Designed miniproteins, single chains, continued (5). Designs and how they scored, part 72

Each design is a single chain, and the fold is of that chain. pLDDT is the mean over its residues in the fold that is shown.

## One batch from the design tools (miniprotein)

Design m18491
Fold by ESMFold2-Fast:
Structure m18491 (fold): chain A 68 residues (1-68)
Amino acid sequence: MLAEEVEELVLAYLEGKVPGSKLEELVEELKPLAEEAYENKNEEARKKVLAVLEGIAKAAALLEEKER
């Protein structure tokens, strides 16, 4: 779910439907989750961070396919 939401947001940005500030807001929300996952080894926070990174990676792969 979270990965799919991030994929949709990144694709919308790349299609010009949302401003880059929406991606910056997402990054700012992820900073405390990344710190929690790294410093406190919180498994739930780690899963959320990985899901977001997966969504970004999927969106990037789709963009590369369209540029070829």
Scores: mean pLDDT 70

Design m18492
Fold by ESMFold2-Fast:
Structure m18492 (fold): chain A 95 residues (1-95)
Amino acid sequence: ASGEQTGLKAAEAAERFAREAEKLGHTELAEKLRKAAEEVKKYAEKGDYAGAAKVLREAAKEVKELAEKTGDPVLSTIAVSLQSMADTLEDLAKQ
């Protein structure tokens, strides 16, 4: 399904962002993003796009808070990307 494929791609993106956070030395954030990726995948496989969106939205808030504390533009970009994916999945859940 198109929604499932979108959710699975969002999970893959969250996994890539976890690796990027780890490279920047944010090990705890990387672990949270990996767990978020697993949850997004599980929700997408069940067709629960609202659940997937909620997980991504919560992850985006955590990354944004760290970006504001550190001034790291990479973290800022990750937060915006996670929020955009959450918005897309939330819109799919309403269809």
Scores: mean pLDDT 87

Design m18493
Fold by ESMFold2-Fast:
Structure m18493 (fold): chain A 83 residues (1-83)
Amino acid sequence: MEELDKEIRAAVAMIAAAVAAITSGLPQEKRDVVVDYAEKAGKELDLEKLNEFVREAMRIAGDTSLTPEEIKKRLEEIYEKLK
């Protein structure tokens, strides 16, 4: 259990770093939304669901037509579906 929790935390750290790298050119408001939901997903989801969430989050963050509010809504929908 402790070893699994450590592995999950390491995966979350790697995902957070990847998200930060992908979103480094985005406005602060969009970065904050993506990072917040990545943290929530890392705490609540298993590793398989977390990987799916990260894949969808990267796709959503890459869509420059979305507002921070629309990004938040889409990330919340994915998070609710996966939990």
Scores: mean pLDDT 71

Design m18494
Fold by ESMFold2-Fast:
Structure m18494 (fold): chain A 74 residues (1-74)
Amino acid sequence: SHMEKEIEAAVELLEQFLDSREALLGRALSREEMEEIRDGLVNYLTKTENLSEEEKKKLEEALREAVERRLAEM
């Protein structure tokens, strides 16, 4: 669906932001740093894409899973 494609794109964008920040710092990000970037992206996309509450929840869940996946790889 359109929403599934948008969520996948948002996950990829988050991963790119996390990779870029790690490259800039020369180290792995903390949970708090990843969550700050995640929350910023959720807020930005919610405003720019005019997401419904259900769409926001799906986006938040997908981006939370992306952060947990990255932390598990540390």
Scores: mean pLDDT 84

Design m18495
Fold by ESMFold2-Fast:
Structure m18495 (fold): chain A 67 residues (1-67)
Amino acid sequence: MAPELIRVTVPKDADPMEAIERALEEAGIKREDIESMDVVPLAGHEGVVADVTLKNGRKVVVTVRLE
């Protein structure tokens, strides 16, 4: 199955980790469904990328960009 891509833009003063958590909640993903999550800085921009693997084997990539 192809990974689901979620893209979020938030103000520079926002917490990017809260933005990731919010995006996952809005996509119907609960914390208990997450097997692993790797968060890395977004290359060339202010922000982060979260590579999320769910316990059922599905993958979700959340990209958070700061304005």
Scores: mean pLDDT 78

Design m18496
Fold by ESMFold2-Fast:
Parts: sequence; C-alpha cells; structure tokens
Structure m18496 (fold): chain A 85 residues (1-85)
Amino acid sequence: SQGLADILLQVGAAATAAAREGMEAGEQLFKEAEELAAKSTPEQQEIGREALKRARDAIENGDKQDALNMGLLLNLRGIDVLLRS
C-alpha cells in the first residue's frame, strides 16, 4: 500500500533527521507523517502511530544510535511495502 509506505518512509526520515541534527530538525517531518497517518485507513493509522511512538521514544532517550537504527528499519520496511504493492 502506497499510503503505508509513505507513512513509514516519512517516520524513518524524521527519526534520522532528529538523531543527526536534533529533535527540531525531525519535528516537521514527524508532523507530516502524523498528517499522512490521519488521512489513511484505521489499520495504517495504528501502524503509523506505533512507528511514530517508537521513533520519538528513541530520540527522547538520547540514544542517537537507537534512533538511527529505527530510521533505517522504518525506511527498509517502507521500501518493502512499496515493492509488494
């Protein structure tokens, strides 16, 4: 599903930006991901909400490596969804 892929890729981009450049750099991308999730199906919204929570938790814990790993995993998952669409 394109919608799910877009959400996962946007959350991954937000986590990566926040980890590398600080939370403010990721905040706009997180807002865009939340807006994409809000316009999607209930199932996609739930997946997006969980991804957003995990990404934000990694940033808030101050573990830059964990946040970068989360960004990578979400980007790979988003690509996988696109390839299966």
Scores: mean pLDDT 78

Design m18497
Fold by ESMFold2-Fast:
Structure m18497 (fold): chain A 87 residues (1-87)
Amino acid sequence: SKLIEEAEKLIKKAEELLKKGDGEGAFKQAMEAIKLLMKASEDLEVILHGIGGLLRAIGLALEGDYEGAAKVAIETAKEILKKLKAK
């Protein structure tokens, strides 16, 4: 799937940005990856997991914790990607 391939690239970019100390950039890329993965899936469990991860990541970002927000968003995207590839 084009959406899954694009999401994988965004996850990798988010991890690279986080490693370089760009927590805000990493957060933005990981959030976009989650959105693409949710669009690639009609599985309600995957969609709900994505929404839960998005809300947690946004909450941390609103507190100014962009590194924490990025880590939560990256992990959520990776978990969704793993579930979609297993199907």
Scores: mean pLDDT 85

Design m18498
Fold by ESMFold2-Fast:
Structure m18498 (fold): chain A 98 residues (1-98)
Amino acid sequence: SKKELEEAKELFEEAIENHEKTLEKLSPIEIESVEEREKKLKSTKKSEEEKEIAQYLLDLLAKKRSELTGKPAPAYTVTDDDIIAAVIFIELLKEEKK
């Protein structure tokens, strides 16, 4: 539902902020671990749900950009990196909720 997507968006925004703060404090070993996780995810088949979440966020960004600039909304295509980012944030959210 739309409510579930809004909740996911809010959790993603919180996770991004926490992730950025964490990266600034991480040791080189911990940063390397993150890169290794990303490499592993690139070889894994992404779910349609993960792709839909990534597409929703990109569509929302395009719409907001159009509203602020008065220009037509750009058509963003979901990339593998967008899907990987979505998967990482979903895993991070699960870890925060234990």
Scores: mean pLDDT 61

Design m18499
Fold by ESMFold2-Fast:
Structure m18499 (fold): chain A 81 residues (1-81)
Amino acid sequence: MKKAEEELRSVLRTLGFTDEEIEKFLNMSEEEQKKFLEEKVGPEAAKDIMEVVKLLKEGKFNEAASKFTAMMLRMIGKELE
């Protein structure tokens, strides 16, 4: 859905991805997307991002936003400890 794609682009841009990287990511298979994220942000963060992507594709925008916020707070919290 167009809305899910725009929300996904917004999430990836917030994580520091370029527009070119986002377009490549959207054209990748699910397995290639997971590997790409693991190389960029590590396996734990990649898993959380893939869960956000799945929720967005299912139209669960509120759940996706909550999961993304929890992921970002967890990453920031670990750096402050």
Scores: mean pLDDT 75

Design m18500
Fold by ESMFold2-Fast:
Structure m18500 (fold): chain A 94 residues (1-94)
Amino acid sequence: AKELKEKIKRAIILGMIATINGKDDEEVKKALEEGTKSSEEEIREVLRKNGLDYEEMKEIADAILERLEELDLKAAAEALGSEELLKLIEELEK
């Protein structure tokens, strides 16, 4: 469960970076998918290159994930069209 939540948080972080950089919906979806496959070190490097703090972005991702869990994580992932994120959420709900 912990490893799956960390992958979802990394997806959220890369999706936020893509959104902040003015990327369209397709590029945001790609960023979410890359985040599910990325290590913590890779996320830290992307954040460093964008002038963002890892600990602050992680806290934001934690808050977003908590709110999405209160709503409907699966429906949110389906609305975003991210198959990789949906698979992680389905595994988390087992």
Scores: mean pLDDT 75

Design m18501
Fold by ESMFold2-Fast:
Structure m18501 (fold): chain A 96 residues (1-96)
Amino acid sequence: KIEEFLASLDGDERALLALVLTVLSLAPGPLSIEELYNATHTRHSPISLSAFSRELEGLIERARSFGLTLIERDAAGRYRITPEGREFLEYIGTLP
């Protein structure tokens, strides 16, 4: 299922997902969409917050369609990495 999900992503989508998961894995707690945007902005070509939010929600939904829950939103709407998301991040870090 991980390999099938990865095959559905282009290079830009993979890079964005890897960066977001890395930021969330290093964060002291759940992050707002604005905090995620600010933390990832310098590593990507500048995009609007609304475009970033749309892209991220699309990636989260696509992962769920493959049976993967990589990122969750808490009751306050903040984003956090799941245990499955941490396993996924480790897996992609082993790819050539």
Scores: mean pLDDT 79

Design m18502
Fold by ESMFold2-Fast:
Structure m18502 (fold): chain A 96 residues (1-96)
Amino acid sequence: SEEAQDQKVEDTVSPLVKKAEEAKKAKKYKEAAEYYRKAAELLREFAKEGYTRALVGAEMAEYEARVAEAKAEGDEEKLKEIEKEFEELSKKRAAE
């Protein structure tokens, strides 16, 4: 059921996102990226199993992983491009 999928996300994905956010706050960007990547992989697996709402979560986690990876590399230009792409996509979705 959908409620069972929501609970599995809460139990498995939410702790990974929390660890990623804590690592990001501590400027441990490589660790943050790894946790966001794990969260994204789990969310894509849930989406493949029919929990289609997990696809948006996977895209969000992949975005955060890319941001953390760019920060770990010190690639300011790549970071700006990633943030701009995400902002433009968010504005386009909000306008619909």
Scores: mean pLDDT 80

Design m18503
Fold by ESMFold2-Fast:
Structure m18503 (fold): chain A 82 residues (1-82)
Amino acid sequence: MKVEVTVTLPNGTKIKFEVDLDDPDATAERFRELLLAQGYSEELADRAAERIREVIRYARQNNLSTEELEKLFQQAIRLALE
């Protein structure tokens, strides 16, 4: 299942990102590459990728709405990049 979420990075950039709930690893790797393209370090990109894997697993297990997934994704990214 693929859903589109909008996330705001700490630098103020808003990104629409496709989350594949059936492939957390591929989704996390795509997001990691996006953060590297935005100028984040390998360490920060790795932390964010780990956090979003956890969020996707939780969202799938608990049948979260797109809005709930977007909020958790935003929180996880903010915590990883701060």
Scores: mean pLDDT 82

Design m18504
Fold by ESMFold2-Fast:
Structure m18504 (fold): chain A 74 residues (1-74)
Amino acid sequence: MEEELKKAIEAVEEAAREALEKVKKGEITPNEAVKKIVDHGMAIAKKIDNPEAQTKVMKHMTEAATEVLKEALE
């Protein structure tokens, strides 16, 4: 359980980093980056059978998407 949660959070953070890099390169818009992070985070959360762990992944997903949007708009 702890390893699955850690991998899920790391995957969400990596997706956010890749999405932000693509925005900085002009390959996608900030809105498209947010959508990619949310879609990927939701797919990961659906694979977690623990509701508390699922909530933590969704929280990290929301925070990562918000951070990418803020950085892209600054």
Scores: mean pLDDT 79

Design m18505
Fold by ESMFold2-Fast:
Structure m18505 (fold): chain A 70 residues (1-70)
Amino acid sequence: MKVEEVIAEAPEELTYTDGGRTVTVTKEDLRKAAEQLRIALRNMRPDMSDEEIDEEVAETLRNLVKALEK
């Protein structure tokens, strides 16, 4: 699963500060976000394979992790 690979590569915890607010994002939070995105994409694009959806979710999640690391 490409999504699980992205989660495995992510830090155990990501701490992000925005406007003086500190937020901690865990691998479990990332997994939940990925699952919600997968459900939405599957409903919107039923012609896509599960593998294609997993790839798109993984790319989106990877970009999110990179943004949070900044």
Scores: mean pLDDT 76

Design m18506
Fold by ESMFold2-Fast:
Structure m18506 (fold): chain A 103 residues (1-103)
Amino acid sequence: AAGTASADFTVTKPGTYSLLARNLGDQPVRVTVTDAATGEVLAETVVPAGGTAATTFTVTKPGTVRVTAEGLGPAGTATVEVTLVNERGEVIGQATLTVENAP
């Protein structure tokens, strides 16, 4: 089964946010941003092995967003650094997510 890891970020203001992701591992990782209260998918991107990706999403109500990383390889570990940035370029939160796929 694919390994997953997640981190929660509190958003205090409605607006447009960007998620910046850096994959330090050797397998691709899917990064998904969801509304933690509803489970609604706000954004999704694939971060290539050793690469970076960015995605943008809109928050209409203050609350918690969940960032989930899922390993897309058949086995192994990946470490993904995620940074949440508001429309002004200010860092709202950062987390390191480590996923492990078991055979």
Scores: mean pLDDT 82

Design m18507
Fold by ESMFold2-Fast:
Structure m18507 (fold): chain A 87 residues (1-87)
Amino acid sequence: MRSEEAGAAVAEPGVARVIRNGEVSEEEVPVTFRYAEGVAEDDGGKAVHGRAEAESLKLREGTRTIGADEEVIARARALLAEAEAQL
């Protein structure tokens, strides 16, 4: 009852990494309640909600979005190479 007071009783927050203003931030993204009861398969249709809902669901299902991490690693390697070039 207490934790379910905010919004829908069966919605669970997911965590997504978002790059904003050059920084990586972790944002809590609500997961559709289809995962809580399965009823929302009809209600939480991705065709209705859109990409943002689909991405949050993929993260919760254990599928990973590697784009952000890959870009951060590539940028870190580029900075290292630049520092070495200044030897």
Scores: mean pLDDT 43

Design m18508
Fold by ESMFold2-Fast:
Structure m18508 (fold): chain A 87 residues (1-87)
Amino acid sequence: LSEVQKLEEEFLKDYENAEAEIKADPSKRKDVVEKLLQKAKEYEQKFRELMTEAIEKGDYDTFSAALAALHAVRQVKKELEKELEKL
């Protein structure tokens, strides 16, 4: 469970840093969005790994949290992909 929370906080920080960088220099938007999209794909994979590990351990709380986090990251990925398409 704490591992899921740590990864969610790390991804949120990456997202906030990306927004701040774009706000400071809008010309970097494409590069920042592409980098954030790549990070979102890495977090998606990490949450899938945590789900698999949780199933093996019978840790339903961690499985449920990781599944919710996976859905959230997938939504962000779709938003980033749409943003990149507009650029």
Scores: mean pLDDT 84

Design m18509
Fold by ESMFold2-Fast:
Structure m18509 (fold): chain A 111 residues (1-111)
Amino acid sequence: MSKETILVESDTLFAGMLAGSRSKSAEEAFQRSLEVAEQAVKQGLAPKEAFLLASGGTVAGLFGSSQYELGLEFNKMAMEYGVKQGLISKEEAQKIIELTEKVVKERLEAK
């Protein structure tokens, strides 16, 4: 993997985390995440890769700011969008949703 690709991937994740941490609603997080993904595509990432990195970063930013319910709501909206746009399959989206819900449940039950 090239140094340039790693830098774009890292920048996309970081921008996603900022989008999530600064958002007050799932809809705001979704809009900001799409803007991050669009910028990543302009920098040479494939649309699916840009979408997954931007949305994953946004979820991480929301969880990092203790906004777990918003993060789960955003993740569902993002996965539905990804399926509608043909970026991911319904099966891939469902697996990501279920995994994210399981991680949050385990984290909340540990306290």
Scores: mean pLDDT 83

Design m18510
Fold by ESMFold2-Fast:
Structure m18510 (fold): chain A 93 residues (1-93)
Amino acid sequence: MLTEEQQELVAEIGKEVFEKLAPGETDLSKLSDEKLLEFWREFLREIQKRLSPEDAAEVFKAMKKGIELLKDKLSEELKEELLKLVEEALEKV
């Protein structure tokens, strides 16, 4: 389970990546599917770089569950691509 400190670090990484990909945009839902996938690739990379393998694995497991719960907010295709990215990242740790 993620600690409060780990959750805060992950949130900060997400904000940094989002700012780099969409400067001045405040709403993640306004990103195209292509930019959203770019966000997730960079986000997963930064987590792998800044967290231990064990902590990164816990984060990726939580993300996978979160994506599975967003059934009504993501297209089927986008959901499958996001799950594949997270599963690939988890396999590397």
Scores: mean pLDDT 75

Design m18511
Fold by ESMFold2-Fast:
Structure m18511 (fold): chain A 79 residues (1-79)
Amino acid sequence: MSHREVAEEGVRLARELGLDDTAAAGQRLIDEGRPRGATLLVYQHLAWRASEGDERARRALERLEELARRAGLTLPPLS
């Protein structure tokens, strides 16, 4: 998987969860040639929602982590 493909999937996951501002910001970063930035932005917001007890966000976070691993993209540890 390319870094762009991971970022596009991350934006899709954010949109499905109703994180429309996060999805829009992530898409803008992809359009600016910053797919890693888009993935990190989505990752952080999914992690925050999962920490608030959002089970859908937790599953989306696990999906994004798997895709990042397959693409060789290192994600920072969650605080």
Scores: mean pLDDT 85

Design m18512
Fold by ESMFold2-Fast:
Structure m18512 (fold): chain A 69 residues (1-69)
Amino acid sequence: DAELREKRYEAFLRTYEHLLELLKELKVKNPALYAERVQQLRDELARAKAAGDEKLAALIEELLAELEA
């Protein structure tokens, strides 16, 4: 469903900056919770790739790359 894929992409895009900021903070303050949140993002990335949602997959990969830098 193309409409559902676009809605998922836009929802993720709207929260991107806040999620990035939150995760960078968790990496320092709560590494265990950070690891759990990163795993949730990897699971979401796997689902996006399986669904052929290339735009969402690219955005999640970008977020993960920024966290690992």
Scores: mean pLDDT 82

Design m18513
Fold by ESMFold2-Fast:
Formats: structure tokens, C-alpha cells, sequence
Structure m18513 (fold): chain A 83 residues (1-83)
């Protein structure tokens, strides 16, 4: 569905920017905070839970790839709680 794919792409693009900033600044805690802020913004805009869970999973996978395992596990757990 065109609308779902658009919402997914926009959300994932924002995740990519957060992860790139975390890599540059070596600040995983800020990345977690920006990710949580993004989730709240998307929820306020009425984005589907599937997109919100995808955002949290992509943040977790990206942070883990950068070596921020503890922060990644927190976001992964939240994604599982949403669905």
C-alpha cells in the first residue's frame, strides 16, 4: 500500500540520520533519546504500530552494529512490547 510504504520510508530515513549522528558524536544515549522522541512524534501523527515497532528495531540493530549493545537491547525490548 502506497501510504504505508511512504510512512515507512520517512520513518526509516529519520532513523538513519539519528544513527549517523550517534556514530559521529559517540553519544548512544542521545541516539536513544532522539529515537524515543521520534516514536512519540510518529505516535502523535497516527503512524501504525508496525511502523513504530520497525523504527525501534532499526534503531536497536543500528546501535548494536555501532557497539552500543546495552542501548540497543532497551529499544529492542520496547519494539517487542509494541508488536
Amino acid sequence: MEEFEKLRKEALERVSKILEEAKKTNDPQRAVEEGEKLVEELRKKGYPDEVIALVLRQMADGLKALGYTEEAERLRKRAEEIG
Scores: mean pLDDT 80

Design m18514
Fold by ESMFold2-Fast:
Structure m18514 (fold): chain A 102 residues (1-102)
Amino acid sequence: MTPKEIADQFIELLDQGAQQSSPKGQATFARVQELIEILTRKLEEGKATVQDILKLTEDIVRLLKQAKTIQERENSTKAVSLLDQALVLFEKLVLQPLIEAS
């Protein structure tokens, strides 16, 4: 699976989550999508250090957790479920391999 294919799966999950969210929640989803696009580009270019990629990955995880907290406060069960799916997928396919490679 390519970094672009992984990014496309995350963007789809995040788009579904955004549709279930308030305008404030939607802004957080848009920022996560932006960081995933930056991460994908850096991985494809092969010019970034592992530490730079790990930092972007940590920022994405932090924003996903913030989005989940907002949706939990708003009682959006569907958005919370989609964010949990995105977070698990991201940790398994991106964060865990990067930590092990660091």
Scores: mean pLDDT 72

Design m18515
Fold by ESMFold2-Fast:
Structure m18515 (fold): chain A 86 residues (1-86)
Amino acid sequence: AGLELDPETEERLEALVRELEPALAELQAHMDAHLRDAAIADVEAYFRATDPLAAEILALLRAQAAGASAEEIIALVERMVATARA
C-alpha cells in the first residue's frame, strides 16, 4: 500500500496525533480569531524550530483536511517518518 509505516512507528504516531488533535483544533480557532492574517506557514515554521515532529504531523493533518492528493500525503508521511527517526 502507498502509506505503509512500520507498526511501532505507526502506533507512536497515532498516539502523538491523538495528543495533537485538541491542539490542532485550538490552533484552527486561534487562526480564525487572531492569526488569519499570518501565514499558516509561519506557525508551521515555529513548530519546525521547536518540535519538528509536531510540525510535520500538523502539516500532514492540514493537508489531509484540505483534500490533498495521494502523492502529497505520501510525501508528507515520508517526511514525518524521517523526522521521527532522526
Scores: mean pLDDT 63

Design m18516
Fold by ESMFold2-Fast:
Parts: C-alpha cells; sequence; structure tokens
Structure m18516 (fold): chain A 109 residues (1-109)
C-alpha cells in the first residue's frame, strides 16, 4: 500500500469513529455506554495501526508531532464519550477538539 492509501484508510476509520461517537451522543447526551466506548476505541486502534505505518516515511520530529496529536485527540474523544461529569455542550466541544487534532495529524502525513 502507498502512504497515501494508508492515510486515506486511516481518515475513513477516524471519520467512522467520530460519526459513531456523534450519533451516540445525540441519542444519549449523558455519554456512551462502556460497550459503545470500546467499539470507538477498537476503530481508533485500527486507525492507529495505519497511522503508525504511514508515519514511518516522516522525519523523527514529524513522527513525534503526529504521535502527540493522535494521543491528545484520543484523550479528548475518550473524555467526550466516557466522562459522565461533562455537560452535553462540553462533550460536543471535546469531540470537536479531538476531530481537529486528528485532522492536523493526518495533514502532516
Amino acid sequence: NSVDELIAEAEELVNQAFDYARNGLLENPQGLSVEQALQIEEILRQASILINKAKESLSASKRALVSGLVEEAQFYLSQAVTNKELTEEERFEYLDIARELFSRALNIM
């Protein structure tokens, strides 16, 4: 697979995870179940495998930047879907932050 194909496949998986999270939160604004959160985590795990392969072509500094952005994005997405102390507004704000961070990571590759 070309690096571009890996990036495109990773982007599709990231979009799938965000669509699942957004639709889930629209149905349950108090946060997702553990089972739903684990499904999102599995999709992102598959995306991370592709991102790790794609970033092998990058300089060490760009690999570190991509890894940092992905880790921060995963943190915000996890908080948006699992943290029961967040308001509905804060959940969607965290989801938007996570999406922006993933977009930035994919654009570096």
Scores: mean pLDDT 88

Design m18517
Fold by ESMFold2-Fast:
Structure m18517 (fold): chain A 75 residues (1-75)
Amino acid sequence: DAEQAALAHEERTSEAALRALLERLMEKFGLPRDPEEAYREADRLAEEHKDDPGLQGEYGSAAGAARLVSVYERR
C-alpha cells in the first residue's frame, strides 16, 4: 500500500513536471501543442542544430519531454 502510494505519487509528480517543462519549451521554441508533433519538430530541430551544443541540448530535452508526455497521453 505504501509502496503503491509512493509510486503513484512519483508518477503524478514526474508527469506534471514533464508536462510543465514541455509547455514552457513549446512556448519558448514555438513548438506544436500536440506532444507527438512537438516531439517530431524538436527532434528535427536538434538534428539541424548539431553545431550548437546549447540549442541541440535544449531541443533534445524538448523532444524527450514530448515523447514521454505522448506515451502518458496514449496510455
Scores: mean pLDDT 73

Design m18518
Fold by ESMFold2-Fast:
Structure m18518 (fold): chain A 77 residues (1-77)
Amino acid sequence: SVVEEVEQIAKRAALELVSERELTPEEQKRFREAVEEAIRTAEELAKQGKPEEGIRKAEEIIRKTVEEIRRRAELEE
């Protein structure tokens, strides 16, 4: 299912982030919200007969959020 594929992408991204440093509660919340948005986006596109496009857009949402979290850490240094 598209949900399972998006959750797998999210799990890999989360493991990579936590291997770099401990996330703040705000960063954890932002990541969870992004994953929920990604899942919703993938499901909506799958309902329209575009599951592959849904997964691609979901991956983009997660990647963009990871980049935002990493950029915040760099600005705090």
Scores: mean pLDDT 82

Design m18519
Fold by ESMFold2-Fast:
Structure m18519 (fold): chain A 68 residues (1-68)
Amino acid sequence: SMEEAMAAAIAQGYVDRGVPEEDAEKIRELVIERVKGKKLSDEEIAYIANKVAEELGYKVKGPVPAPA
């Protein structure tokens, strides 16, 4: 789904910036849980992901990862 694809891309962006894969997977899971059924924009999904990352103690630059 779009939400799953976006959450996966965001999680990969965190891994690329040095976040452990285990914590990036937690970010992915929590983002999917928070966005499921809400039909949010990519920017809104990225905002939620940044909040989740901050809750786990990570501060990363930018709201949306660059396309692969």
Scores: mean pLDDT 72

Design m18520
Fold by ESMFold2-Fast:
Structure m18520 (fold): chain A 98 residues (1-98)
Amino acid sequence: MLEELEKLLEKAQEYILKALDEKDEAKRQQYEALAQEYWDKAAAIADKIATQPEELQQEAKRILADVLEKLAAYMQKKGLLSDEEIARFQASVAALRA
């Protein structure tokens, strides 16, 4: 479950980043569709983990925090988030790891 969740979130992240960098509208839409597909699959695994012991739930939160931290860093690099917004996002990520 956790390894599958991590792989699905990594694929979702990969396609989100490709979509953000893609200038061709048709390819961007294809990457967005793939990102959504992998995100939906990851969400189904996360829902299953929510019924598991707290230890697995905490590890799933850590995996999600890692993915969100990388996305926030990328969005900041692209100028989509302010330094203040990034700091608040990082605080939320830290809470997921706690």
Scores: mean pLDDT 77

Design m18521
Fold by ESMFold2-Fast:
Structure m18521 (fold): chain A 58 residues (1-58)
Amino acid sequence: SPAEREAFLERERAALAKLEADRDALADGLQRNAGLSPELARKWVETLISVERHVLSK
């Protein structure tokens, strides 16, 4: 339904804002928990943010 779609988009916009706010903490978490280098952890987080921005740019 239109209401379900709008609720979904609103949650996704909030999730993107949280990803942007938490980017450094997420990169640190990837280094500690997944053993990624600082460069790879940052690239991973920035890639996720870029994908979310692209999807939500409609």
Scores: mean pLDDT 81

Design m18522
Fold by ESMFold2-Fast:
Structure m18522 (fold): chain A 87 residues (1-87)
Amino acid sequence: SSVELRPVEESELTPEEREEAIREGVLAAAKLVAKALATDPSALEAAGFRLEQVDADTWRVTFEADGLRVEVLVNRKGEILDVRYEE
């Protein structure tokens, strides 16, 4: 039988710890996306992220991470204005 043991990656987490990890991961991903947008927006488009301009200096970036749909509202300077996610 082909089974993999991943005790360091797939630890037995409580529902609380899982929710906390998801929120932390989403926020970390949002920060990386905001930084990338401020540096080179074309790189995000090439990577398959959906970019939508909301205002002259405001962008909505939509992507999927760990089965979640994440939406980040970010300005051209890489400042995060809002983060939303759907499980």
Scores: mean pLDDT 69

Design m18523
Fold by ESMFold2-Fast:
Structure m18523 (fold): chain A 89 residues (1-89)
Amino acid sequence: HHERLELALLQLDVARLLKEEGRPMTVKEIAEKLGVPESKVQEAVDYLVERGLVEKRKEGDETLYSLKDPEAAIRWLEAEIERLRAEMR
């Protein structure tokens, strides 16, 4: 399905950004850095939190997201994307 591959690619971009920045980030910051709508970033991080790859924490009026294990998260997402691409061949 096209939507799942697109979402997985965005999830990988989010994970790479969080690793590169080395700090917790808001949906707004991630959206601004990646040039994508906040709604799409929210979908991506919600999935990553559900999968246990990203941690969600409240800090004041902001919600921050960070990777538990950046290398493991990126490897998992790369494998998922290759699996999805193989299914679309």
Scores: mean pLDDT 83

Design m18524
Fold by ESMFold2-Fast:
Structure m18524 (fold): chain A 99 residues (1-99)
Amino acid sequence: LDEKILKTQEAIAAGNTREALELGIELTDEGIEYLDKGDYLSAYRAASAAAEALKSAGKEEEAEEYLRKFLEYIQKGDVEGAKEAIRELKEAIKEALEE
């Protein structure tokens, strides 16, 4: 997780938006895996890094909305809702890659 977050941050800093978005997709998949393990902190870190990748593509409002939904679901103990929020984030990243 830490290595992939760092690579995503490096891609964003370098202006390599496509690479950041591709890493963001991988981070959303890892976020779901962490939720399945009950590691909500690692899931949040993965989702946050993926949201930063989406923000780097100019989709700041959308990225913030999905991350907010994720946190609300986690606070309520709704793991399935949190997974859906991460899946929505993943689809938004995929759409940004097509632009």
Scores: mean pLDDT 84

